# Ledger of designs, part 102: designed miniproteins, single chains, continued (2)

Each design is a single chain, and the fold is of that chain. pLDDT is the mean over its residues in the fold that is shown.

## One batch from the design tools (miniprotein)

Design m7540
Fold by ESMFold2-Fast:
Structure m7540 (fold): chain A 108 residues (1-108)
Amino acid sequence: SLSQSGGGTFLEGDTVTLTDNFSGAVQVQWYRQRPGEPPQLIAMATDTSSFVAPEVRGRATVSRDGNTSTLTLTDLRVEDTAVYYSKAIYADGSSETGSGVTLTVLRA
């Protein structure tokens, strides 16, 4: 089962690392859901490739190492305040979505 970690309360300009642990996934996707908005895909990783959305370009990196996917956000902004969901995609086409981690970013 997916196990998400790394949420909490941070200050603008900080760095946060969000992780999820999975087994056997071929791709992990990271979604950001701001209050009142639908979830938006911001990053994804396979064993051979990665993607980062334009909205977080230069501030986000995504990686996969074995059963762990990591999303790192640098230079945090108040607008990064959201629930972040990981979604594992398996070889049979099935998927599993994590429960989400809440990130709160306060003005310094």
Scores: mean pLDDT 84

Design m7541
Fold by ESMFold2-Fast:
Structure m7541 (fold): chain A 82 residues (1-82)
Amino acid sequence: MEVFVAKDGEGEATVEVPSGRAVLKAGDEEYVFEAPGLDKEKAEEVAKEMAKLGNEIAKSDDVVKQVGLVLRAIGLLVDASL
């Protein structure tokens, strides 16, 4: 099993392959996703981009914007699984 970890400010993402388990930390918030079709070759880049989104979530006080950023993280996992 390989694990990719990326940090960006208050954001941290951990992506595990081949399980496709992805954990996005955004300040005090944590989101857990399962993407078993995740392409191993894309896992490191997904972790980096998710960490950036986590930092944006952590610094935002707008709930609608935070939801939109979480949906973008889901979109990254979906795109990396195609």
Scores: mean pLDDT 83

Design m7542
Fold by ESMFold2-Fast:
Structure m7542 (fold): chain A 62 residues (1-62)
Amino acid sequence: TRTLTPEQEERIRNVLKVTNELHEKGVTLDQLTAANQAIADLIKKNPNVSYEEIRKAAEEAV
């Protein structure tokens, strides 16, 4: 296991928070998959994304 930076840990926590929020809203697995893909694409483009940016990308994908 590689040691995560504080920034990487924060990003992971933000992604988990967003995916948990979507799950609580009752989105389908297909919608969750689309949201995860949008989040992955956002992080690839900008690894310093905020929670709000991750949330918006996920919501736009579902």
Scores: mean pLDDT 79

Design m7543
Fold by ESMFold2-Fast:
Structure m7543 (fold): chain A 56 residues (1-56)
Amino acid sequence: MEVEFAADDSERERVAKLAQMLGLSEEQARAVADRLAPAPGSGPSWEELQAAIAAV
């Protein structure tokens, strides 16, 4: 699935798009983004993202 990032995407939207690029469904990608709930300007680490993906 092709996913395009926009410069104005929120951190949560970027996490969801990245999860979709890794082959997750839209529902799973949203669950990953919700689980991480990144603070503005402080996105999750790659390790946190991988752990959240493994959890869904």
Scores: mean pLDDT 63

Design m7544
Fold by ESMFold2-Fast:
Structure m7544 (fold): chain A 75 residues (1-75)
Amino acid sequence: SGEELIERLLSAMEEEIKAGRFDALLTYLGLARKELPEEERPRAAERAEELLQKNRDKIPESYYERMMELIETLR
């Protein structure tokens, strides 16, 4: 289901944040745009934004800004 895919993507993104691999976050949001049904994308955007806000101190500002721009394209 879309919900299960969102949970898997968010878990993978959180692990990449912990590992310091910020380029992977862009890949996961790109995957969400491609793989999620249109009706699921706003929910994915909201949950990804919450994850990034929770981890803002761990993410370089330039990546945070780029990720937030991509999240807006999912809405």
Scores: mean pLDDT 83

Design m7545
Fold by ESMFold2-Fast:
Formats: C-alpha cells, structure tokens, sequence
Structure m7545 (fold): chain A 77 residues (1-77)
C-alpha cells in the first residue's frame, strides 16, 4: 500500500478544513499521523476506519473530491 497516497489525501483534508476551522484542520492532521502509523504496523482496519471518517469530514466541509479520494483509498485497504 502507498502510504504517501494516504498522507497526501489527508493533508488535502487538513487544507480544506483549515478554511472552515483551525480545530478541524488540527483534527485532520492528527488523523493523518494515526493513519500513517496504522499502515506502518499493518493495521489496515484502523487505517480504513480513519480514512472513512476523513471522507465524512471532507463531505461536511464541502470538499467532495477529497471525500471520494479518501473513500477509494479506504476501499483499497
């Protein structure tokens, strides 16, 4: 699995969230760190859960493209 792809997608979420709320942006950055650690340890179930949560958050802030990308990455895990 390409950890770099997951990291970039969650960084896009953080950027989108930063335009709405600094608190949401910080939560997205924390999710990125947790997802990367889960992938490094082979915990694909936790990583997929984080990515799906990120997709829901992206949809709530109106970033439908990032939401679709995060759901696709979760389905590939």
Amino acid sequence: MKIEEVEKALERLAEAASKVSPELAESARQAKELAVQALKQGDYESAARILRGGADAAEQVGDLETAEELRRLADEL
Scores: mean pLDDT 82

Design m7546
Fold by ESMFold2-Fast:
Structure m7546 (fold): chain A 94 residues (1-94)
Amino acid sequence: SALDYFLEQARKLSEEAEKEMEKLKASEEEKNIFDQLEMLAVHSVLLGHSVAEIEARLQAYFDRVAPKLSEEMRELLRRYVERLLEAIREAAAL
């Protein structure tokens, strides 16, 4: 199903982000920020939000938390948002 495809992609992206966070020596607060982003994306999909609504929600979350992150962690989070949105768009096309 489209949902199963998205959940598999989200899991893979989460694992890749966790490895990059380990390399960058992410704090517990930074790790929690990434976890909350993943949960926001998953819950938005499960609640049936449109791609445009999910893009707006993830962008709003990014804008709120970005000032709390180092430049390297902010770039990693930005790419994580972009990849999650790509997975959501691909799932929506199924």
Scores: mean pLDDT 88

Design m7547
Fold by ESMFold2-Fast:
Structure m7547 (fold): chain A 61 residues (1-61)
Amino acid sequence: SLEEKIREKLLKMGVDEDTAKAIAKAIASLPSKEAQREAIRAVGRHFGLSDEEIEELIKEI
């Protein structure tokens, strides 16, 4: 799922398990695909995901 993939990417970047789970659930629960895309970009950039990794997650929406 999108939630699981976001969680896994954040864990690989050194984000703790509880924070990664909370962020992944919050993004997966957003009311629109556009809101999910913007949240993935913002969170991914904040935690140091590459542009390619961010785009890969966005394609799951």
Scores: mean pLDDT 85

Design m7548
Fold by ESMFold2-Fast:
Structure m7548 (fold): chain A 89 residues (1-89)
Amino acid sequence: MAAQVEALRAMLEAEGLPARAAELLARAVELAARAAQGDYSALPALAETLRALADEFAAAGDEERAAYYREAADAVEALTPALLAEAAA
């Protein structure tokens, strides 16, 4: 995780992202890391965070990133029921 966190921080600083977008992206990375460790209860919060991030990019005029994060949120939402069922088994 340390290498991904440093790479993310470097990207956020290089892109000049608004503080809110930077916060949401950091939260998404933390939630994704929790899900990767088997905490699938993080997935609904991850989907919400990705949608909020998409809205921030849309508000900034970055429609391509907004579309990317909306698609990512939709993918997480679609997988969430199956992964939660696996976690419950």
Scores: mean pLDDT 73

Design m7549
Fold by ESMFold2-Fast:
Structure m7549 (fold): chain A 77 residues (1-77)
Amino acid sequence: VDEAVVAALRALLADPARREAALAALRRIQEEAGRLLGPNGAEWSEEEQLAALREAVRRTVAATADPVVAAALEAAL
């Protein structure tokens, strides 16, 4: 999941037409993951951290205005 999501974001960032939308998606993933993990996120198991990251990506897909960026991230899940 993590590797596939990173690869999808890297490909989107390499496309100048989608770079801004991909950067917005990356920021959203970081914000949502921070909300899910909270201040004690580092104390969670790797499995719980991965589940939180996956949920952050799903929330980002639902909130993304660019359908191509949303579809690429959803396909990586």
Scores: mean pLDDT 76

Design m7550
Fold by ESMFold2-Fast:
Structure m7550 (fold): chain A 82 residues (1-82)
Amino acid sequence: SSALEAIRRAREEVERAAATQSPAAVVELAKRLVREVGEIAGIPEETVERVLAALDAARDWSRDELLLVVQLGFRELEEIAN
């Protein structure tokens, strides 16, 4: 579906940003894209809010831990959209 493709593209964009940008910039990009694709895919608001909270919690974590939270969050959105 186009919604699932949008979620996957958003995840890939955040993963690319994680290679070059600060953790704070990566979190803000991830949060923006989670909100955008969540609306497009009709993901429940409570699920979007949970993923956003997990990203905020990971802001001060290591790059690898933040990347894992990003990957797990977008995977949850993909599973619900499918």
Scores: mean pLDDT 87

Design m7551
Fold by ESMFold2-Fast:
Structure m7551 (fold): chain A 75 residues (1-75)
Amino acid sequence: SMDDILDRQLARAEALKARYADNPKAVALVDDAIALLEQARASTDPREQVRLLTSAQILMVGAEIEVQLENRRRA
């Protein structure tokens, strides 16, 4: 169900936040993603849930890119 997808994405976002704890820009993007996922979980409109989930996934990809860019600067 959509609720199961949102619950799994929230768990993933929390894990990413812990993993990226030393990168403030990545943490900020993950925090924004968590807020959108929680808003989607509270929504009763399936289209709104999909919109919010998609936006959260884009932010999570952005956080991963920020970590990769920082790692490349340090290599």
Scores: mean pLDDT 88

Design m7552
Fold by ESMFold2-Fast:
Structure m7552 (fold): chain A 65 residues (1-65)
Amino acid sequence: TAAELARLGAEALRAGDRATGLAYLGQAAMIGSGETARLAKEGGETLFETSDAERAAELAERAAE
């Protein structure tokens, strides 16, 4: 599910794997809906635009809830 992909993205980001984290967040945003898709997209955009992996991981964790 999109929430499972967001959780995997958060775990990858917490482990320092930014590329894997970004890929999972992108997939979660594409297949998700509502709040999960919005937070996953925001997390990916945060990582891409600002390189703030901690904030991106927090958004991914919220998307996984």
Scores: mean pLDDT 81

Design m7553
Fold by ESMFold2-Fast:
Structure m7553 (fold): chain A 84 residues (1-84)
Amino acid sequence: NHPSLATVLNNLADVYTNQGRLDEAVEVAQRALEIREKALPPNHPSFATSADTLNLIADRLEKVGRKDEAAELRQRALEIRLKV
């Protein structure tokens, strides 16, 4: 089931973020979000979880000086939260 895969990928993004593997964290977090956008209705609670994970990765990117990438992920997270 694609939504279950998105949950696994989102959890993997949190693990990669904690390990400092930020490029891998971004990749799997974005894949999880894309699966959710295709499979779930707009107001599904999983979108808040995706936004939180993107903000977590963005915070870590900013702390290591990767501010442009952090800003891009924060914008993506905001766009998710503003979806009707």
Scores: mean pLDDT 84

Design m7554
Fold by ESMFold2-Fast:
Structure m7554 (fold): chain A 66 residues (1-66)
Amino acid sequence: MTDEELLEEIRRLAEELPEELKERAIELFENKDTAGLAELGRELLAERGRRMVGAVVLVLEEYRKK
């Protein structure tokens, strides 16, 4: 898998993220809840793997740009 293919897969996962999961991640980020964000990351890594963690990070980085 190329870096471009990996990035495209992460973007697709970000678009397909459940709204509840996206809202949870944004809320934790807005509240500066580093412990909650770490816990979410551990849950996602265990259940869905690294690409899903990347998708959530991408959503938060897009939110941060505003």
Scores: mean pLDDT 72

Design m7555
Fold by ESMFold2-Fast:
Structure m7555 (fold): chain A 118 residues (1-118)
Amino acid sequence: GEEIATVAAGMLARQVPDLGELEPELEEALTRVLLNSDLEAAARFTALAALLARRGRWEALRELIERLARGGGRLETVEEFLREYGLDAEEREELERLIEEFRRAYEEFLERKRKYEE
């Protein structure tokens, strides 16, 4: 939903302040993927996108977004990409930290939303 997309955008802006260099078509595809993803798929995808962008792996990031746009934002598509890309131990540790950061940001977003919708 829109809440997941909002949290993802906030995390990406924090982790990748130069994300605005992405083409508008990629940003639209990213938004559509996030709107159709469950929390687990969105957390993993957003964390991986942040990791790839932070390491300057823009071609890999574009490929990830394209695969997810075609695959409908499914967790299986993210796992397939991870298997092919082959993260090292340091990258896997950083990915897990980014996933935890996303989950925490989402919980904080929902708590704030509840206070304003009551």
Scores: mean pLDDT 75

Design m7556
Fold by ESMFold2-Fast:
Structure m7556 (fold): chain A 61 residues (1-61)
Amino acid sequence: SQQQIQQQGQQLAQQAAQSTDPEEAFRLLTQLVQLGQHDLADQAQAQLSPEVQEAIRRRLS
């Protein structure tokens, strides 16, 4: 159901936002996008530390 997907997305977003490992954060953000939870992925990415955001950006380059 849509509500279950939203709940799963929120849990993944919280996990990603708290992650200090760029690889783990990237994996969790990718799962959010695969679930169609683009807004939650964007919010979680914005909440990441600048260091983790930079590392993910470098990885995608």
Scores: mean pLDDT 80

Design m7557
Fold by ESMFold2-Fast:
Structure m7557 (fold): chain A 77 residues (1-77)
Amino acid sequence: TDLARRVIRAIAEEVRKLGEKHGNKEAVEYAQKSLEAVDAGDLDEAIKNVMKALNALPSQEDIDRVLLEAARRAGLA
């Protein structure tokens, strides 16, 4: 559970940073909702919103970069 929360938080933080950099308000909104759900202990809602945040990114390459960076930050890579 703690590992899942760390990974989801890392993904959401990376999506939020990328979305803010490129003005992608939809990605930022879903990433923020995912982070709020992690802090509330609602893992199901956190996963739902982090998936929506990833899907709001413009390319599979952006998704792959976010996931790789999040894995490094969570200690999985």
Scores: mean pLDDT 85

Design m7558
Fold by ESMFold2-Fast:
Structure m7558 (fold): chain A 95 residues (1-95)
Amino acid sequence: SRKEELQQRLIGMLDDLVRRHPEEVNTLLQAMGEPAMSPEEILARLREMVNSLSEEDLERLVRRAERLRELGLSDEEVGLALLMYLIGLHHQREA
């Protein structure tokens, strides 16, 4: 389905980010109020967050990634920005 395609694309981008830049990801997560985690724990947490999102939220995140790339940001910068937006969306839903 469209939702599954969007989930796979977003998870793929985040998985690549966590595997290449685990220290930067963990630093950002802790700065945003998440606990210190192993790379595998981070990936499990991010998959949980992505799988809880609506198709509309997934579409917005994927379009945001595409727009940031068009602006000339690196894959790392795009990934970190997506991570910030994902955590922000998750925290808004908890409020």
Scores: mean pLDDT 81

Design m7559
Fold by ESMFold2-Fast:
Structure m7559 (fold): chain A 73 residues (1-73)
Amino acid sequence: SLAARKAEYERNRALFEEGAKRYAELAKQYEERGDKKMAERYRQMRDTGLSLAQLYADRAAQAAKALAEAARS
């Protein structure tokens, strides 16, 4: 169903946002230790996770709009 699809997108968004937060913290820890190479690697993983979270946020918003239209019909 459209509602189930929206729920899946919201779960995937939350998963990638949580992963990005963990990678951001790891990047900070490696930067503080002077490991710039590992810090940059984790920053890239953070950015990838945030991009995927945004894609799922956009898909969830589209599904929410379709659900609202269906509810008014």
Scores: mean pLDDT 89

Design m7560
Fold by ESMFold2-Fast:
Order: C-alpha cells, then structure tokens, then sequence
Structure m7560 (fold): chain A 64 residues (1-64)
C-alpha cells in the first residue's frame, strides 16, 4: 500500500536519469550515456545542473 506521505524521490536517482537522458539526446549510446551519467553523479553533479543539461540537450536535438 502507498504511504500516507510519499517521500521525495532520491535526488541522486533523478540526477542520474536527467543526465542519462541528456547524453542519449546528444547521440550517445544508451550504455555509454548511463556510464557517463553515473560518473557525473559520483562527481557531485546537482539535480539543478542535470536538469539544465537535459534542457540544453533537448534544445540541441530540436535544432538538428
């Protein structure tokens, strides 16, 4: 059953997903995108930075 108050998603998980998405949009293979995202999370990339990078990658993809 669902908790009464859902906890916030793990910030590291959200950061990882945003960075992985950004790298995939920039043409990286899924495996490489995941590896790069994991490295950036370990280096201390913030969720805000990850979201900004995802938006930048989306803009780049739309411009192509």
Amino acid sequence: SAPVVPPAPDEKTMTLMALEGAYRLRGYAPEEARRLAEQRVREGTSLEEAIKELHAATDEALAK
Scores: mean pLDDT 77

Design m7561
Fold by ESMFold2-Fast:
Structure m7561 (fold): chain A 78 residues (1-78)
Amino acid sequence: SVPVYAIVEVEEGETFSDVSKKLGLSGKPKKVNIRGSNGGTLETVKGDDLADKYGKKFAVLSSKEDYEKTGVLDVRVL
């Protein structure tokens, strides 16, 4: 099973860059992998894309260390 590193709530109009800041992550995500509540891949987007379009609450599947190495944020809709 994929570990959950954080749970983050999304406000209306927030981008994935805003979500990364809430998580204490540096910079804008280069890539965001979005999974549905069932764990299946929905799509891959950029840090400037609106997070609220996909859900109000996400499980974060990327560790801070992996994010800092790759610039990839992996999330699952809750």
Scores: mean pLDDT 83

Design m7562
Fold by ESMFold2-Fast:
Structure m7562 (fold): chain A 83 residues (1-83)
Amino acid sequence: SSDLDRAKELVKQAKQALKAGKYKEAVELAKRALMLLSNVSPEEVPEAIGGILRGIGLELEGKFKEAAEVLIKQAEEILKKIE
């Protein structure tokens, strides 16, 4: 689906931003990917929401690198289940 293709692209962009040290951008890209993945696979909504909430918690602690890593990993695990 177009949402699945967009989610894959957002995960790639998030990983690129993480490698470039752009942690806040990586977080936002990964959150957008998780939102699209929850639309593609409604069964994964609890895991997608859980990842987003965990990411927000890490952001509130100022841990943007760790937030990005958690959100990207969650999106990649959901993608593996869908494919």
Scores: mean pLDDT 86

Design m7563
Fold by ESMFold2-Fast:
Structure m7563 (fold): chain A 102 residues (1-102)
Amino acid sequence: MLEEAAELIIRGLEEGVPAEELAERARALFEKEGDPLSARMAGDIARIAREKLEKGEITLEEAKELVRRSLANIPKTKAFLDRYIAEKGLTPEQIAREEAKL
């Protein structure tokens, strides 16, 4: 999946695919596998890389490297978030319950 996502996003950058369309294509790849967190992160990576390239903030080669590096960090980011949530003992439902008291 990560290699397929990198190839899809890099090809989209080379072909000039708009940021939102490229983000949707990247998300769909992980959504099919039932991984919404990776889908969200891959979509954000695709959008950010394309927007920075369009604004002239980075070169095409820098955008490709950003995509490869950022996608490679998804497993580490997921592991970090899982540990953080477990350490805090907070679920989305518990957070929503505390917000309801305000």
Scores: mean pLDDT 76

Design m7564
Fold by ESMFold2-Fast:
Structure m7564 (fold): chain A 58 residues (1-58)
Amino acid sequence: MPSEEQRQQSADEVRLSGKEFGLDEKVIDEVAQLVRDGRWDDAVQLMSKALKSALVPR
């Protein structure tokens, strides 16, 4: 349901989840901005890279 208002809400959820996972605030902001712009592919790609970096110690 790609409503513009729901995209804004999804961006807020991304900010909360990112903080809970201990991601960098700059990365969280960038992902949230991509979600607001409806750039889901870019948002998923960036989130995936950030999570891999946070979970993999190497």
Scores: mean pLDDT 74

Design m7565
Fold by ESMFold2-Fast:
Structure m7565 (fold): chain A 99 residues (1-99)
Amino acid sequence: SLSLEEQRALLEEAKERQLAEFRALLESDREGVLADFEAALAAREELLAQSPSVAEQARLTVEAIEEWRAAGGTDEAALAAFGRALERLGRLVLERALA
């Protein structure tokens, strides 16, 4: 059994790793990452109709894409929006584990 503090530390490590991987993808395949974002936005209504857990992840992804576009569509804005989406997802995982 992991403590809440240990679970939070693991989620923070996972977030840092995912952000580093996302940054590397933007640097090596920016066009592919942006194409995936556009495809996710286009599929928004279908994704939101999925099961609650999938719908929640899809909602966070769409919110991150919309936030990125509102901030001017830069790579820095995309990284920041993705980081915030990961933090929101981590909080939801912890809240559900505590319920």
Scores: mean pLDDT 63

Design m7566
Fold by ESMFold2-Fast:
Structure m7566 (fold): chain A 87 residues (1-87)
Amino acid sequence: MITEEDVEQALARLEGLLQQIREAFKTADREEQERLIAGMRGMIADLEALAAQLEAQGKDELAARVRAKVEEVRAELARMEEELAAR
């Protein structure tokens, strides 16, 4: 059963991974940028699955927080995909 503490820890870990991806993307070659983008798509799918599971458990406020993070990651992904397409 997913707890609020589990969600908070997952989001904190995700923040660290996103920071690492941002830094890596700045110096990455095209092949590495494509791998980083694929990783971000996977994170979005995992977060959407987590939000759906929280909604099924009636944890609507936690689900809303996860969905807000999904929108943040999607915006970042769109910017990275735009940069990759320009190369």
Scores: mean pLDDT 82

Design m7567
Fold by ESMFold2-Fast:
Structure m7567 (fold): chain A 66 residues (1-66)
Amino acid sequence: MEEIQKRREEIKKRADSLTPEERDELVARGEKLGYPKDLIERARAGDRSALEQLLFLIELEEKYGK
Protein backbone atom coordinates (compact mmCIF):
# COMPACT_ATOMS: atom_id res chain seq x y z
CA MET A 1 0.00 0.00 0.00
CA GLU A 2 2.47 2.63 1.20
CA GLU A 3 5.19 1.40 -1.17
CA ILE A 4 3.01 1.77 -4.26
CA GLN A 5 2.25 5.40 -3.35
CA LYS A 6 5.94 6.22 -2.87
CA ARG A 7 6.67 4.50 -6.18
CA ARG A 8 4.02 6.61 -7.92
CA GLU A 9 5.63 9.76 -6.53
CA GLU A 10 9.01 8.64 -7.90
CA ILE A 11 7.37 7.94 -11.26
CA LYS A 12 5.90 11.46 -11.25
CA LYS A 13 9.34 12.95 -10.68
CA ARG A 14 10.77 10.81 -13.46
CA ALA A 15 7.99 11.85 -15.87
CA ASP A 16 8.62 15.52 -15.04
CA SER A 17 12.36 15.10 -15.77
CA LEU A 18 11.99 13.21 -19.07
CA THR A 19 13.84 14.73 -22.00
CA PRO A 20 12.05 14.73 -25.38
CA GLU A 21 14.24 11.82 -26.49
CA GLU A 22 13.50 9.81 -23.34
CA ARG A 23 9.78 10.47 -23.78
CA ASP A 24 9.87 9.27 -27.40
CA GLU A 25 11.79 6.16 -26.34
CA LEU A 26 9.27 5.50 -23.56
CA VAL A 27 6.37 5.71 -26.04
CA ALA A 28 8.14 3.42 -28.52
CA ARG A 29 8.85 0.90 -25.75
CA GLY A 30 5.21 0.95 -24.65
CA GLU A 31 4.12 0.22 -28.23
CA LYS A 32 6.51 -2.74 -28.43
CA LEU A 33 5.16 -4.12 -25.14
CA GLY A 34 1.58 -3.94 -26.48
CA TYR A 35 0.07 -1.49 -24.02
CA PRO A 36 -3.37 -0.06 -24.92
CA LYS A 37 -3.49 2.21 -27.99
CA ASP A 38 -5.32 4.97 -26.11
CA LEU A 39 -2.55 5.10 -23.50
CA ILE A 40 0.16 5.26 -26.18
CA GLU A 41 -1.65 8.01 -28.11
CA ARG A 42 -2.18 10.09 -24.96
CA ALA A 43 1.48 9.70 -23.96
CA ARG A 44 2.59 10.66 -27.48
CA ALA A 45 0.44 13.80 -27.20
CA GLY A 46 2.26 14.72 -23.97
CA ASP A 47 -0.43 13.79 -21.45
CA ARG A 48 1.46 13.75 -18.14
CA SER A 49 -0.85 11.20 -16.52
CA ALA A 50 -0.44 8.88 -19.51
CA LEU A 51 3.36 9.26 -19.32
CA GLU A 52 3.25 8.51 -15.59
CA GLN A 53 1.08 5.44 -16.17
CA LEU A 54 3.34 4.19 -18.97
CA LEU A 55 6.45 4.61 -16.79
CA PHE A 56 4.73 2.79 -13.93
CA LEU A 57 3.68 -0.13 -16.16
CA ILE A 58 7.15 -0.49 -17.69
CA GLU A 59 8.82 -0.36 -14.27
CA LEU A 60 6.34 -2.93 -12.98
CA GLU A 61 7.11 -5.25 -15.90
CA GLU A 62 10.88 -4.84 -15.41
CA LYS A 63 10.65 -5.56 -11.67
CA TYR A 64 7.98 -8.28 -11.64
CA GLY A 65 7.82 -9.48 -15.24
CA LYS A 66 9.40 -12.78 -16.18
Scores: mean pLDDT 74

Design m7568
Fold by ESMFold2-Fast:
Structure m7568 (fold): chain A 71 residues (1-71)
Amino acid sequence: SMLDQAIALARELGRLVRDPSASQEDIDQQKDGLAALLRRVGASEEEIQRLLELFDNPEQLDQALEEIRRL
């Protein structure tokens, strides 16, 4: 399902933001891909922005994944 794909991209994004060898280009590409899937599962632009902001803080990654699963 598209939601399962969004969860998979969200997990990979979480890994990339915690990886000191990851490029900013790779992180931005994963954020764009996740945003596109979240739009397709019916999330609003405000919800997408808020969810993506959670990935900027490593302590909030579990919260981001839980909220995406609830979509």
Scores: mean pLDDT 82

Design m7569
Fold by ESMFold2-Fast:
Structure m7569 (fold): chain A 95 residues (1-95)
Amino acid sequence: YEERQRIHEEAADRIAALLAQNPADLAALGRALAERLGLPESRVATPAATAAQLVALANVDPEAADAILGTIKDPALRAQLRAILDEHRKKLKEL
């Protein structure tokens, strides 16, 4: 349980740092997550909140998470976010 939580937090922190540097992509990703999850936009208003919701979605529905990453217009950022989620999934399977 503690190790699983740590793996989630590490992935969320890395994603949040990247989203903080890309405010337009943060806004687009947050809106897509709010719509997909039926959440108010206040739950995806910050890089940290958006990253946490993305990691939570990837944990229960990795295909939906990958589809939402398609809203990211910067191909380098999209690739970095996919790599973080792939590493997150691998670490959880090794647990």
Scores: mean pLDDT 81

Design m7570
Fold by ESMFold2-Fast:
Structure m7570 (fold): chain A 94 residues (1-94)
Amino acid sequence: MPSIDEIIEEMLARIREVLREAGASEEDIRAVTSLVRVVLQTSVREKMSIEDMERAALAAVRAAAERLGLSEEVTERLEKIVREGLRRIEELLK
């Protein structure tokens, strides 16, 4: 099974792909993925609950979507990636 760090990097790879398909610049993609990585890595290090990690990561994704003017459809795809990734992390922490 992948490590927590590998799951985070898989989530970030999927987020990058969704943002590219939506026409985001490489600079914006780097900014968003760096923010989400820091949020997820910090949450894991601080031993936050999965619910608190999800809240923090979804807040970061929603803030990025608002800043970039992303459609509701694109925002929902990003939120799905976060929720699916955190479900995998939760199973690994059991």
Scores: mean pLDDT 85

Design m7571
Fold by ESMFold2-Fast:
Structure m7571 (fold): chain A 94 residues (1-94)
Amino acid sequence: LRRGADPEEEEALRIITGAAHLAIMGDPLVTDELIELIEKATGVEIKEGDFSIQSAIHVAILKLPKEKLIELAKILRESGVADRVDALFPHPAR
């Protein structure tokens, strides 16, 4: 089983993980509605300033099915959160 061969799934993972991190940091662009969507998908409660949950939420995001990852990433793109993630957490380039 080789996971990570799908660029669409990889991009969705990055966007959702970045959005969760922004929510923990209290970024106002991640609205209460977007936080609730991520919490419902992952089963992990996001508390502002609680960096101890970052590993738990990341693991939960990695376990989401591809369809759910793509759905959440689309919502985050439409809200502008994906653009904020790309600005603050750019792709690791060599």
Scores: mean pLDDT 76

Design m7572
Fold by ESMFold2-Fast:
Structure m7572 (fold): chain A 73 residues (1-73)
Amino acid sequence: MLSEETRELLVLMMADTMRRTGLSADELLEYAKANKDTELASDDPRAPVVGAYRTFGEEETREWLERAEELLR
């Protein structure tokens, strides 16, 4: 189980990705699914989302993306 502090950091990272890319939670989750086995450039703003998907899986990544999207509303 992730600590609340780590979860908040992940949500903030996802929010930053959304600001930089203009992509929605659903678009980023679809991208992560399609690219889970792809090595992204280190400066790619989508890298945190793909990394989270690989490490924690779809369900956790979706939750953090949805929370990030709520923060931007």
Scores: mean pLDDT 80

Design m7573
Fold by ESMFold2-Fast:
Structure m7573 (fold): chain A 55 residues (1-55)
Amino acid sequence: ALTLAQALADALALGLNEDHARIIARFAEKEALSSPGPYLQEDIIKLYNALKDSF
C-alpha cells in the first residue's frame, strides 16, 4: 500500500516545496485507498495540477 512517507518523497522528488508536497502526499494516500489500480508516481503530478489553483 502507498504510505504517506512514500508519497511525500515522490512529491519532493518532483520539485514541489514541502508545504505543497505534504498536501499532495495526503491526497495521494487517500486516493490510493479508493483507486482500483496500482500507485504510480505520475498520480502525484496529476493531483498537484488539479489542486495547485487552491494553494
Scores: mean pLDDT 70

Design m7574
Fold by ESMFold2-Fast:
Structure m7574 (fold): chain A 89 residues (1-89)
Amino acid sequence: EELEKLIAEAKEEMKKRGVPLPQSPLETFEDIGVLETKKYPNLPVEERRLRTERILLKLAGIDADVEKMTPEERQELLRRAVERLRAAD
């Protein structure tokens, strides 16, 4: 799966470069968003946002089809994902 590979590659690349691992779920979300923006700068903003949201949810162990959800439903799941990752941190 592209999402699983992206998460694994991001973590390994950060370790290999000597970049400190993200200290918080928000830092992880921002780092993934930056990588997606640099890798796919010509993708519509909505598509990049959905990809970043899916990656964050996957990282938190939440399986959801964000493309079929309302913005309110996605925001609620993202809050739960952040809380879950923060609790693990």
Scores: mean pLDDT 60

Design m7575
Fold by ESMFold2-Fast:
Structure m7575 (fold): chain A 89 residues (1-89)
Amino acid sequence: TVIRDGKEVPINSLDDLKNGDVLLGGKLTVAGDYARFTVNGKTYSISSADNPLAWPEADVNYVLKDGKLVEVPTVSPGEIIKRAVDKAL
């Protein structure tokens, strides 16, 4: 699930993601050099080598931008969406 338009929205695959969609840190699992997140029962993985400047942490939120996770500070869902939209547009 992702935050879109200030609401939690289920997605069926990563292909359903749009620029400005926010992946909440609590939805990510970090294991060694890989971060994993689960969407509709499917697990996706990214490596730290592919995303060294925006490596996910459990207590922060991320916005998807052109296939990369960009860290955003922990704020309200509405504020997260506003910041993600401002960065994606």
Scores: mean pLDDT 51

